Designed miniproteins, single chains, continued (3). Designs and how they scored, part 72

Each design is a single chain, and the fold is of that chain. pLDDT is the mean over its residues in the fold that is shown.

## One batch from the design tools (miniprotein)

Design m10489
Fold by ESMFold2-Fast:
Structure m10489 (fold): chain A 91 residues (1-91)
Amino acid sequence: STDDRLAQLRRDALKKAGRENTQSDEEQAQLEKDIIKSLLRMIRSIGELAIKNGKISEEEAKKEVEKIKKKILEESGLSEEELEKLEEEIE
């Protein structure tokens, strides 16, 4: 499931950080942001591919992206402004 994959990716990233860890809270915060950026890139790639293949309209793609962004906000605790900033960084 998607939730299981996200939990596993987070665990693997945290385990790697933990092994090389100098007990840095900054490193943990950066990893969380990097994971969110990767998710945003993935969503864009899937949406673009679906539009290109005629499987979904641009309107429907925008709606699904917005739904996924809301889910990210709920699970990450980020503000809408922080999420927009991360989106700008991946453009």
Scores: mean pLDDT 71

Design m10490
Fold by ESMFold2-Fast:
Structure m10490 (fold): chain A 79 residues (1-79)
Amino acid sequence: DLPAPTSPEDEAAVIALKLLKENSGKKTTAQLAEEVQKEVAKKYPSFAKSRPQIYFEMIVHNTAKQFGFETKKSKPSPF
């Protein structure tokens, strides 16, 4: 559990954890990251706009690792 968010980064992590609980294994990291960015933009629009999607993908990935959640596999990345 995370304490009450005091920064946009903490808010993003809390939102990522919530979305991972609701969509574990059902959505890709990219899909969850897009939803996290949209939710963060409601409270911190400048922060959400200033960060690339990959930043939110990293937050989702790190939160999933920390709390033992999985995301759906996807191949959209250049390999």
Scores: mean pLDDT 74

Design m10491
Fold by ESMFold2-Fast:
Structure m10491 (fold): chain A 95 residues (1-95)
Amino acid sequence: MVDEKLKEIYDLISKATDLYRQALDAISQGKLDEAIQLLEQAIELYDEVVRKATELAKEYKDSDPQMSDRFLGIARIARGRRGDLQSELDYLKKQ
């Protein structure tokens, strides 16, 4: 059960990372509109990771504190990544 929840979160992170890499490739090719759309999609996936990981951390707080801490760590990292991507998106929209 917990392993299945972790796999779901890691799948979302993998998809967000792939979208970000596609956005970087689009930027390198001068395809700014495509890069903006890809960054927006990656941000949405990181927002979902933050939400799901935060909910799971609360769910496991009393039954499995170590897993709760792991989910909080995932949420923290995802929130940081989301912020970095938002800054890149804001920069591109000013071009």
Scores: mean pLDDT 88

Design m10492
Fold by ESMFold2-Fast:
Structure m10492 (fold): chain A 78 residues (1-78)
Amino acid sequence: MAAAEKRIEEELARLERLLREEVPELSEERRRTYLESARRLIEAGIREGNFELGVEIAEGLIRIILGVENVIKENEKK
């Protein structure tokens, strides 16, 4: 677990930076919620014996979130 936990923290730090840079107006509470969801996906991948897949799914979730935030922003365009 120690090695896996270090990798999880590294991947979560990268995803957090991406969220902060791409959607700086996103609240800290929502950002933490998204990162907690990403962590659970990575942990699920570990339980299935595929850490890399868990990370890919977590990245996919974050990309979907970024896409949704952009759609919301576009829908407010006048």
Scores: mean pLDDT 78

Design m10493
Fold by ESMFold2-Fast:
Structure m10493 (fold): chain A 76 residues (1-76)
Amino acid sequence: MSVEEKKKELEELYAELRKLLLEYMEKNNFSDEEIQAALARLDQLLAFVLSHPEFLDKAIKVLKEQIEELKKLIEE
């Protein structure tokens, strides 16, 4: 897989994580301020990894694990 293909996968995984995190936080009655802070942190982490391709493989693996864990929390 090329670096560009990995960056695309990373962006798609961040979009999914962002959607699931928003759903989880809304379901658990987090404030708008807490939701905005969490989403801003995700955006900052995405920008960092896109600027440091050496972390792409690790970031993709971690994001996949986080998405699966968050899906379990939402489905309960």
Scores: mean pLDDT 82

Design m10494
Fold by ESMFold2-Fast:
Structure m10494 (fold): chain A 61 residues (1-61)
Amino acid sequence: DVEERIQRALDRIKETLEREKGSGDKGAAEFKERLQTALENAKKIGKPKEVIDKIKEELAA
């Protein structure tokens, strides 16, 4: 299921972002780039608004 695959990717990104929160600004910047790439890919493949909103929420947090 593509939905499950994307959810798994988002969970992995979340886990990595939380881990790097303690590492400082450099880590955060790198993970923002990954989130931006994931957002662009989700938009290109026409993923549900829920998935896109989740990625945007992570970028804003």
Scores: mean pLDDT 69

Design m10495
Fold by ESMFold2-Fast:
Structure m10495 (fold): chain A 77 residues (1-77)
Amino acid sequence: SAAGELLAKGILAEAKSLLEEAKKNKSIELVDDSVAHSHARIDEAVARGLLSEAQAAALKAEIDKLAEEVKKEIEES
């Protein structure tokens, strides 16, 4: 749905912002907190029927990939 697409875009945008802050602070803890927060928002959206399981899985995979990239950059610095 258009509402689900807008919500998914909003969740991803917030996740990217939180991950940028975690990267700036070189904090693995903030990366993990960002992922946990974003996953909780996605799970709630699925529970409320706003996102399908497929949309939720794809969004979680994208966020997890971005988080892994940030963690690698922090650990290699």
Scores: mean pLDDT 88

Design m10496
Fold by ESMFold2-Fast:
Structure m10496 (fold): chain A 92 residues (1-92)
Amino acid sequence: DRLDEYRAALADVSGQTVLDAIAEALGLSPAEKNAITEFFKRMIGEDDLSKVSAAFFLGVFEPVFTSPNSTLTPEERAKILAALDALVASLA
């Protein structure tokens, strides 16, 4: 599972760092990024995503990313994977 590889590689990274990388890759405006940040805070039940592990955040994100019913396009999924690969590379 590709997401299991990211969870292991990003073990010392916060959920906020992962969300920031995804938002940048998708070209989200500050307002769109804030809306998504608040959505995940509500879903997770944590007001500060920097206190959430990347592994936990990716677990919450996985159904949005892998579901056949996901609103994410193949192009958006490719951008997210590229952003996660770049984040892992930045830690090496």
Scores: mean pLDDT 76

Design m10497
Fold by ESMFold2-Fast:
Structure m10497 (fold): chain A 75 residues (1-75)
Amino acid sequence: DPLEWGERLDEAAVEPLLALTGDADPAVAYAAMLALMRMAPRFPQVLPALERLTSDADSLVATFARFIIRQLRER
C-alpha cells in the first residue's frame, strides 16, 4: 500500500509526465506514457488523464494513450 508521502510524490509527477507526452523526442514521450501506465494501478487519477489524451491533437499520442488504456483494462 502506498504511503501518503509516496502517493503525493508520485501524484506530483503525473502533470510533468503528461507534459512530457507532448515532447518532440518520441523516446521521451514514450517513456512518460509508460511511466503513467505503471502509476495507473496506484493512482486512480492517472486513468482519467490518459483517457483525455485519447482525444489529443497529436494522433500518435492519442493512439498510444488508447493502447495503454486497453492494456490497463485487460488487467
Scores: mean pLDDT 70

Design m10498
Fold by ESMFold2-Fast:
Structure m10498 (fold): chain A 114 residues (1-114)
Amino acid sequence: GGEAAEAAAEAGRADGEEAARIGVEAARREGVTGGGAGAAGAGAGKAATQGDLEGAREAAEAALEAGRGSGSGRGAGLAAKHAAETGTPESATGGALAGIGAAIDAALRAGEKG
């Protein structure tokens, strides 16, 4: 909830590569709460908008890992949605979609555990 929003705001203030790193770090620290997955998704979106497709994929993988552990997959899905809303420049083609795909996969894996 609020933690995800705050982390997303911080990622939004950083450059694309740094935004991805902020998101990855938040995901690794907060993991099971879903806030970390939210930050990772925001970082992926920011990286994608600035053309850092490598950073976007790394942040998306962090969201995937955060989603696997505890049923925080819904948080990962919300993170992907927020990332998509921030990532629309034509030159960032593929990055936002990769982030969304990874976060959705995380949500599905967490959901299948019941």
Scores: mean pLDDT 54

Design m10499
Fold by ESMFold2-Fast:
Structure m10499 (fold): chain A 98 residues (1-98)
Amino acid sequence: FRRAPPVEYLKQLLVFELAELEFGIDVEREKKAIEMLRDWLRRQGVSDEEIEKIENMSLEEKLKALEELYQRFVEAGDSPERIERIKELIEKLKEKIK
C-alpha cells in the first residue's frame, strides 16, 4: 500500500535541515533540502503561514521537534548514520541553549 508520509514527520524533517543549516553543516545541500521540503509540505496542504512558523521556531521548540524525530528514526530502524546525525544535532542544540 502506498502511504503519503505524515505531515508532522515532514515538519520535523524541515526542523532537522534548518538546524543543520544553523550550525553550518553542508550549507548548499541543506538549502536544497529545505526548498524541497517546503514544496512537499505545500503539496500536502500545509499553509505558507504554518511553514513560516516552523522556520521561526525557538531553539527550545526545535529541540523538542528533533527529539521526537530521533524517536521516530530509532523506532523505524533507520540508518545508523541518520540516527547519529540527529543525535549529534540534538547535543549541539542543548549546548547552545545552556
Scores: mean pLDDT 78

Design m10500
Fold by ESMFold2-Fast:
Structure m10500 (fold): chain A 96 residues (1-96)
Amino acid sequence: MEKEIEERKKELEELIEKVKAGELDKLEIEITELDLNDEEVFELIEELLELAARAGIDVKIKISPDLKASVEQVSRAVAMALRAIGVEIDAELAKK
């Protein structure tokens, strides 16, 4: 588990840097049980989604079938997706 958490953090940090560098025009993320169970991984995904939405990148969020086992985990994944959409809406409202 610890090795998987560290690898996931590294992947997310690399994606964040690519978004900041303007190297991505689209972003596809699958939200897994690991992403919801580790607080630091969860925070990195929220940051990545907020940055991608703000940059106008086409973001596609998938929810892993494994999350069906937990209503709370599914609810958290949905909340994360809604937050990303909220940032995008706020960016559009700022463009008067």
Scores: mean pLDDT 69

Design m10501
Fold by ESMFold2-Fast:
Structure m10501 (fold): chain A 70 residues (1-70)
Amino acid sequence: MKEKIKKLLKLIIEDLESNRDERDKLQEEIDELISELEDNPLFQELSKKLGKLESPEEVIEYLKEELEKL
């Protein structure tokens, strides 16, 4: 489960840093992983914290910090 969460966080960072044309493919992979992890307590806690962040820059910084803790 931690490996899937790490993959999801990396994909979200990549999506936020990517060009618009690459976002559609990344979004499908992100949505699939979110669906698989929706009942995971660690993911639920991360998702709640992400929902409080105001900007893409803050999201990227937070996700990079969480990746180092996993």
Scores: mean pLDDT 74

Design m10502
Fold by ESMFold2-Fast:
Structure m10502 (fold): chain A 88 residues (1-88)
Amino acid sequence: MTSVDGVPIVTESKTFAKLLEALSDDEVAIIVRRDYALSHIEEVIELAKNVFKKLPQVKSVIFLTVPDEELSEFPDYDVIILAKESTL
């Protein structure tokens, strides 16, 4: 499984299929559980910095905070990275 700092890179998702289709090849989305985001802002910022360092083709990061219901496909994760396979 491809990951940055132990956070999974997701290239296929039922919940986020439309968002994945809308992403450019130089763009990723960091999806953060809402309650986690409120307590871990610095960790999420550091993750974005490491995405730019490890994926040099990435020029843009979108942050999206979601309620628990929207992350039901990924119950073990408070943070996921959405990217097209062409971005990796």
Scores: mean pLDDT 81

Design m10503
Fold by ESMFold2-Fast:
Structure m10503 (fold): chain A 95 residues (1-95)
Amino acid sequence: MRVVEATGEVQIEDENTVSVTLTTRYEGADFDEVLILASTAGDLEKAKKLVEERIRELESQGYEVEITGEWTETGTRNGVPVSSYSVLALVRPRP
């Protein structure tokens, strides 16, 4: 499908935590594709909770959220621990 709109939102949650939401709209699709990512300084459970909270927020707004992909990354950047969790989802209005 052809992309007709892409919107990115970046939130600095605290000094060690960033969340990102990327919403992509396709021509003729009944869904938006949404990437939700949280990155922390070594706190994977915090990253997972932030992503889960975003999904719950979408569901509370009347959307169906279908998770199509999940990724966990844990490593170091310049000697600092980094942990991130991301999901890719198809989001549709609930009938």
Scores: mean pLDDT 83

Design m10504
Fold by ESMFold2-Fast:
Structure m10504 (fold): chain A 85 residues (1-85)
Amino acid sequence: MEEEKKQFLEDLKEATRKIAEAIEKGDEEKAREIAKEIAEKSKNKEEMEEETDRILVTLLSFKEAGHDVKEVAEAIIKAIEKEIE
């Protein structure tokens, strides 16, 4: 795997964990801030912004539906980890 793609996916995993933690605490503003900060620090800012926004929307939607945000985030992280392998 290209090193840049591996780094992107590792950063996306970290973003997913932090966004999920903020959503679990009920702090949607912090979750949005984390998504923006991770995207800004990425070497591929445009793609990271798109992906972190998708994750944010996905996790918020599952929380609204009464699902365990931590469990959903763990599933997303596992999927990203399989792509890194």
Scores: mean pLDDT 81

Design m10505
Fold by ESMFold2-Fast:
Structure m10505 (fold): chain A 67 residues (1-67)
Amino acid sequence: KARELVEEAQKLSGGDRVSMTALGNVLSGREGVKPEEIRKVLAKYDKDGDGYLTREEAIKAAEELLK
């Protein structure tokens, strides 16, 4: 489930936001999603450009990648 993957990535990120690197690693490792597709979708949701997503943004991105 997208929410469970985001929870794992947030735990790895050590804060209230989700690291795009941590989320990308979880999605690539668990679901076998292509790194290029992960980077493209995560960048779309990174409105702040700081490399971190809110929990809600991360869940939406993961749902889009998992379909």
Scores: mean pLDDT 76

Design m10506
Fold by ESMFold2-Fast:
Structure m10506 (fold): chain A 67 residues (1-67)
Amino acid sequence: SMMEEEKRALEGLEKGLNEAKKLKDLVVAQVTLHEAREVLKKTTDPEIKEKIEELIREAERLIQELR
């Protein structure tokens, strides 16, 4: 189902952000942010959209902290 695909995409983004946090890796954080923005464009479920938007804000904050 489209919702299950969108949920799986969100879980992948969450794992990417967690790895960026653990490694304090600016490149991983930037790649995760880029992928999150692309996934958001294709997302239709409003609850998953909201969670991706929150993940984007968290990734942007992490990038600022690592600069």
Scores: mean pLDDT 87

Design m10507
Fold by ESMFold2-Fast:
Structure m10507 (fold): chain A 70 residues (1-70)
Amino acid sequence: DDNVERSAIDAARSGGRSGGDSSVSGSQGAFHAARGDYQGTLDSGDRARSLGGDDTSDSVYDAGRAARDS
């Protein structure tokens, strides 16, 4: 259930944040891809995917592949 995954995100972001979701991880992945940080893009994509954001994760992976191939 997405609600359980959001609880896992909250646990992972226990550094004073009151919540988050897979779209936040996807946005971080897009940021890393724009900077040419392929590894950061993959890590963010993996988080987005594990949090039920498959569409967001696919977009991040595509951006990461483009950055790697550049």
Scores: mean pLDDT 52

Design m10508
Fold by ESMFold2-Fast:
Parts: structure tokens; sequence; C-alpha cells
Structure m10508 (fold): chain A 80 residues (1-80)
């Protein structure tokens, strides 16, 4: 996980902030959209709901992106 200041620095370098929120009202998973963003920018900052489950979900997505060769980090204490 990274601080808000570190996340802002990654965004300034061409990264994008993406909320990894799981809700019943979402018609599809954001993973496909996150992958497209990662392919375009090479850098993604993920933010979960701020609870332990949301943080784990964001870390799982970040780990997947890192395995694909992208720069992916999770914002510490993220709020959705």
Amino acid sequence: MVSREEAEEIIARGGVLVSVERSIDRPHTPLGEILEIARKTGRVVLVGSGDPEGQREAEEVAELLRKLGFEAVVLEGGTA
C-alpha cells in the first residue's frame, strides 16, 4: 500500500486512480476497464472501500496487474 502523497505522484506521472468497489448495483466487474487503463497508461493506483475486504480486493487486482508487467499500487486507507 502507498500513501496518498505517493499515489498523487504516480498519477502525476501518467497513472490513474481507480476505485475497486464491489456493490450489488454494479452490472459488470471493473477488471476489464482497469486492464484497459493499465494497458494505456502502464500505471494504476487502486483504492478500495477502506474496510479489510475492500483492501484485499484492491490488492488482488494490483497483484494481477503487476504479474502482467504494469505498475499497480493500492492507496492506504482508501475510501469508496
Scores: mean pLDDT 69

Design m10509
Fold by ESMFold2-Fast:
Parts: sequence; C-alpha cells; structure tokens
Structure m10509 (fold): chain A 62 residues (1-62)
Amino acid sequence: MKFKIIKVSGRKATLQSLETGEIYTAELVGASETGSIAQSLDTGETLYISSSASIGGTATSI
C-alpha cells in the first residue's frame, strides 16, 4: 500500500492512503539521509519512506 505524508510531529507521521484516502499514524523508528523506516501504530506493518520523513513525501509498505 502507498501513502502520502501529510504531517510529521516529532517521531510520529500522519499518512493518507493513496488508494482509500484513509488516515493512519506511524511511528518513525529509524532515519537515514536517503530514507526512513516507520512502524504503523494501527496495523504494526513496517513502512519505508524513500526520502527523509517530510510533508508531501510518500511511504510504501514492505
């Protein structure tokens, strides 16, 4: 599933599904210069963010 990042606050990201438009929350558990890893607080799924976690970025389930 693909998500758009609509808000980042500290270690939490608010994501919107590009398929359903639903809002999810994820906790940022790791970061690098090229990407971030987040864990969904709703499903427990691991998400990869292909750039720094920022508003307007995208995340993909792994």
Scores: mean pLDDT 67

Design m10510
Fold by ESMFold2-Fast:
Structure m10510 (fold): chain A 83 residues (1-83)
Amino acid sequence: SHMEEAKARLRAIAEALRPYLTPEGQKLVDEALASDDVREQVELLAEAARKTFGSGYGRALRVSLETLLGDDRLFKELEEKAK
């Protein structure tokens, strides 16, 4: 389902970020991955980035994740252009 695809993408992003996060940030990633609410997962991942890298990075990650989940075509275009 669309929801399962969104959760799978958030899990992949969370696991990719995990080794760069503080122990507090890693704890928030574990909490995000335990949640069944995509919105809560986005907020917890943004908070993990904020606590590790600062408020600007937390906000940037939140906007990026909301955009990614709202427009799968836009994400695919951006990924293709990054090659």
Scores: mean pLDDT 76

Design m10511
Fold by ESMFold2-Fast:
Structure m10511 (fold): chain A 99 residues (1-99)
Amino acid sequence: MEEFLKRVSDALLRIADAIEAGDYAAVEEIVKELVEWAEKNNALEFLEYVLLAANARAVRAYLETGDDAAVAAELREVAANVEEAYREARARLEELAAA
């Protein structure tokens, strides 16, 4: 689990840096690399939950502020708390499935 947390955290930090730089091509490349790594390491489900949480926060920040710096800040917060983001997203989806 720690190796997955570090890989995803490092990737989210790189994505945040790319967004602040306006380099959306780099964002696409980093996401592709992360997905390919997750497929090879049987970590796709874990990654999907973390990306769901990261995307929800990024989209909200952008819609509220229109500021790439605010989007990057939310991604850095998820990167610092990857395990929490995974648990929260998973629990929320399990609650929706039970309702």
Scores: mean pLDDT 80

Design m10512
Fold by ESMFold2-Fast:
Structure m10512 (fold): chain A 63 residues (1-63)
Amino acid sequence: SPVIRRAVVAELMRLTGLSREEAEAVVDEMLAIGDLERTVALLRSLGLSEEDARRIARAILSL
């Protein structure tokens, strides 16, 4: 869903300070991985809390 993708990218930019291009690359990488726990771990390495990482990971893997 383009609408959900845009919302996820915007929230990643807000939470991490990444540029739009960097946030879109992160979303594409996580979609390629396709694993919830690995996606959560990567989001946490970007500085997200466990709660935010799990919420965003679920949204990404639902794209």
Scores: mean pLDDT 85

Design m10513
Fold by ESMFold2-Fast:
Structure m10513 (fold): chain A 59 residues (1-59)
Amino acid sequence: MSEEEIEEIVNKAIQGILSLPKEQAPLYLRIAKHELSKVLSGEQLEEAIKRIEEAVASL
């Protein structure tokens, strides 16, 4: 998967979480982690998850 495709997936997940009520953020984070694990592995998966977790932590 290209770096551009990874950035698109991460941005989509972050936008989705930030568009939801704060109370639903943990559920969407769980869904996003599961979906990312299907397409990313290793360091790319860890970096993507970290970015999403940082976005959720800001809520």
Scores: mean pLDDT 76

Design m10514
Fold by ESMFold2-Fast:
Structure m10514 (fold): chain A 88 residues (1-88)
Amino acid sequence: MDLLLDILLGMLRIIAAVSESVEEFEEQAKKLLENIEEMAKKFAKFYGVTLTEEQIEEIKKKLEEYIEKNAEKWIEEARKRKEEARKL
């Protein structure tokens, strides 16, 4: 469970790093959330673990909370890095 959550949080941070607005990030993050069930099932099969529907819903809920809490911060960080890269 925790490893899958960490991987998915990493994917959200990558999406934020390539997003130009909070709205774009939220749209791409929503697409990731729509694919979580399939990703969780593939992860469970690959690692030989069992994930219940309740565990998948908990992962989804935690990701939604991280998006809501961090979206603005991650986009501001991405914008600052993009501005710094343009100066180089």
Scores: mean pLDDT 77

Design m10515
Fold by ESMFold2-Fast:
Order: structure tokens, then sequence, then C-alpha cells
Structure m10515 (fold): chain A 61 residues (1-61)
């Protein structure tokens, strides 16, 4: 993978993470428990990690 491709993928992951965080806030306002929101965030991170196993996860946070 090229450095440009890696940077583009990191940008996409960051944007999707931001969108996911916004959805989490909306879910909380809709009465979803903090535990449910945490579980969904965990599932998102696991899926992203499976898709991009070569990435340093510290670079995304």
Amino acid sequence: MTEEEKQKELEEIRKKADEFDREGVRAHLAGMSPEEIRKKAKEFHEEAKKKFPDLSWGEIY
C-alpha cells in the first residue's frame, strides 16, 4: 500500500468515526443506554480493525 493510499484510508476512517460518534449522541438522546452505545462503538472499532489490520490504531484516535 502506498503512503498516499494509507493517508486516504485514515481520512476515511476518521470521517466515519466522526459520523459514528454523532450517531451515538443521537442514539443517547433517543434513550439508548450508555452501555449500548459503548457496545456499538466497540463493534465499529473491531470492524475497522479487521478492514485495516495494517494501520496503527493510535493514529486514528
Scores: mean pLDDT 65

Design m10516
Fold by ESMFold2-Fast:
Structure m10516 (fold): chain A 80 residues (1-80)
Amino acid sequence: SLEAIERVIEELEELLKQETNPLAKEILEGIIEALKKMKSDEELETLLTLLKDALKATTDPVVKEALEKAIEIIEKALAE
């Protein structure tokens, strides 16, 4: 539903307001923009899978932390 996507966007926008690292801000902004183009929970689940794969592939601690925070927010929204 759009409700889950809207909730994730809201929580990520609040996280973005508190973020000071430029790279983490860019990652969060990119995820938010992707979410704004989504129309279904299936697309949100696909994004979650892609973010988890990106997390496994990254060695950058800033990228890892930003992805872990985004993944947690999306998982909570999808878990009911």
Scores: mean pLDDT 84

Design m10517
Fold by ESMFold2-Fast:
Order: C-alpha cells, then sequence, then structure tokens
Structure m10517 (fold): chain A 80 residues (1-80)
C-alpha cells in the first residue's frame, strides 16, 4: 500500500526515538556512567516511549518496546 502522511510521521517519530537510544548508548560507554546514571537515562527513554505510544501502530509499539528492552539489558551489562 502507498505510504500515507500519517505513516510517514510515525516512521519519523520511531526513527527519532531510535537515534535517541543510540545517543544514550554512546554516552553510557564514553562517560563511564554509574548504575544510577544508567537507570536515570533508561527512565528518560521509557518516559519518551510512553509519550510516543499513542501515535505509533501496534507493530511499531512492539518493535520500540523490544528495542528498549534490548537496550536496557545491554546498558546494565556494560555497567555491571
Amino acid sequence: SPATPEQLEQLRLLTSFFLNMAGVYFDVKVNNYSPAQVEQALAALEAELARLMPQLSPEQQKLARAALEHMRKLLEEIVA
């Protein structure tokens, strides 16, 4: 099906969220984040995702949640 303006906006929002997660990953690795700083960064990403959820399709919601869960595990392993 041809992409609608709504679908393009959803893609823009999802892409922005993924770029923000990449930025957090970079900051954790290069700035020697403590476990407390990692939890604060993850809480900020969770808050951003919660704000975006009503604007995303069900499939995009599942993808974003799975990506954030993967990022949580990765960051917790880096700091452990």
Scores: mean pLDDT 86

Design m10518
Fold by ESMFold2-Fast:
Structure m10518 (fold): chain A 92 residues (1-92)
Amino acid sequence: TPRMVRPNPALQALLRSIGETRDVLTEGELLYLIEKYLIDQGKARLDKGEGWFDISDTELGKLLGVDEINLLDRDEILQRLLDKGLLTEVAP
């Protein structure tokens, strides 16, 4: 069953800058958009394996407030978005 998520206004502004205007997405759609954004920013870390990203000097990194640890995988990015309240799970 697809898990539905709602980005907060700050994360929505980032997503709108890349053409996504929906207020609610599936978790998989959100992660796809974030991964595509980071790849476009030249932040994919293929030397660390698939799904690793350097979020330093990105709008996403600023939203997450990551100063010391900027190298994250997809699951860690998702967890930090939830922990920071930038993303909330939509009840079924």
Scores: mean pLDDT 79

Design m10519
Fold by ESMFold2-Fast:
Parts: structure tokens; C-alpha cells; sequence
Structure m10519 (fold): chain A 76 residues (1-76)
């Protein structure tokens, strides 16, 4: 996973944890600024939408903590 993709993932996690309204358009703009591919951009938008749906069902803080821990393990 690239440093640019990791930075956007962290931005998504922080926004969802804080209850901030982060749109697919904002994620797309950030990905374009960091010169990410269309495929990576689409994957990040999918991640945002899935994370928002899970947070709505199970609580944002809990879901973000689990996802962040899972990413830390996967990147180790």
C-alpha cells in the first residue's frame, strides 16, 4: 500500500471517528491531488462508503478502532 493511499485511509478513518461529513467527491479530489490511479481512487471511495455504513450500524469509534488495528496488523 503506497504512502499516499495510507494518508487518505488515515484521513477517512479520522473523519469517520470524528463524525465529520467526508464525501466521495472529497476523497476523489484528495486522490487526484496525490496522483493516485483511478483504480486506487475507486477502492478508497468503496472503503469510505463501507466504513460509513459500518459506523452507522455499530458506532464510529468502535468500527474505526477495529479497522485501524486490522490495518496495523496487515501492514506489519
Amino acid sequence: LSAASQAIIQTILNAVANGSILSAAEVTALAAELSLSAADTANLVTFLNNLKAAAASYGAATVVAIVAASLSIALS
Scores: mean pLDDT 76

Design m10520
Fold by ESMFold2-Fast:
Structure m10520 (fold): chain A 55 residues (1-55)
Amino acid sequence: MKKEHIERLEKAIEANRKLIELLSGKTSPFAQQVIKTNQELIDAYLEQKERLLKS
């Protein structure tokens, strides 16, 4: 059960990181906001994964 949840989180993190890479070097306010939102999502997913691993 935990393993499946961790795998889903890792895939979500990878997808968000790829999106940030695609937007890397874009300086428009919209692109910067999308990058920031995706960085916050990655951080949240990493925290959730860490909590699951400690349980």
Scores: mean pLDDT 80

Design m10521
Fold by ESMFold2-Fast:
Structure m10521 (fold): chain A 56 residues (1-56)
Amino acid sequence: SQGASELRRAWEAYRAGRFDEAGRLYREFLSRYPSADDAPEELLRAYGELREAFEG
């Protein structure tokens, strides 16, 4: 899905150390997709990591 693709982009930026870009992409994802509960297990892990990093 487009949401899954956007979440992957945020996660890739985060893993690359581009934290400002990762945070922007993560916030854009949340504005369009307020719940990621239906995401695949791999993306749920990425979502959890991004949430801890940017909303913790």
Scores: mean pLDDT 73

Design m10522
Fold by ESMFold2-Fast:
Structure m10522 (fold): chain A 88 residues (1-88)
Amino acid sequence: VDKEIEETAKKMKKLLSSGTEEGREFYKKLDKDGDGYISKEELTDVLKTEYKLSDEAIEKIFEEADEDGDGYISLAELRKFLDKYSTP
């Protein structure tokens, strides 16, 4: 499961760091409300649809990215999580 999470995080970081229209569209999928916060439901839907991740892998991603434990992930927290799993 950890390797699956690592590979997905690398793909997500590459997409978000590309500065492309696709990267912006991906942010919109994660932050549907435009409030800068991603709910567990929003993250789960995106990861299942785009990356076909298991529920266990998604739970692990949310657990690690949700640094405040408030049940929401900011875009900054997500980016920090992606940096942890991506190689330079």
Scores: mean pLDDT 72

Design m10523
Fold by ESMFold2-Fast:
Structure m10523 (fold): chain A 95 residues (1-95)
Amino acid sequence: SPIEELKKAGEEMIKLVESLRDKLPQEEVDKIIEQIKKYFEESIKALENGDKAKAREAFVKAYGLVKSMALKVNDEETLKKIDEIAKKMGEAINK
């Protein structure tokens, strides 16, 4: 289901941010993980209500946070993985 796909994307994005812990302050990583969780919860609730536009908006906010973190550490591999997750989720939400 699109909701299960969104949950998996959230878990994968959190895992990517956690992989950056050695390159960033722990408190900053924890703060970003909490924000990502909040945006994914908002996205899931919107999707449960049939609001695909709101679900996409919340997802884009989470994506932006993960991308900004990867850019700070200049981790091109993580940036590539984030873009792949974003593409897959864009396709899932728009179905």
Scores: mean pLDDT 80

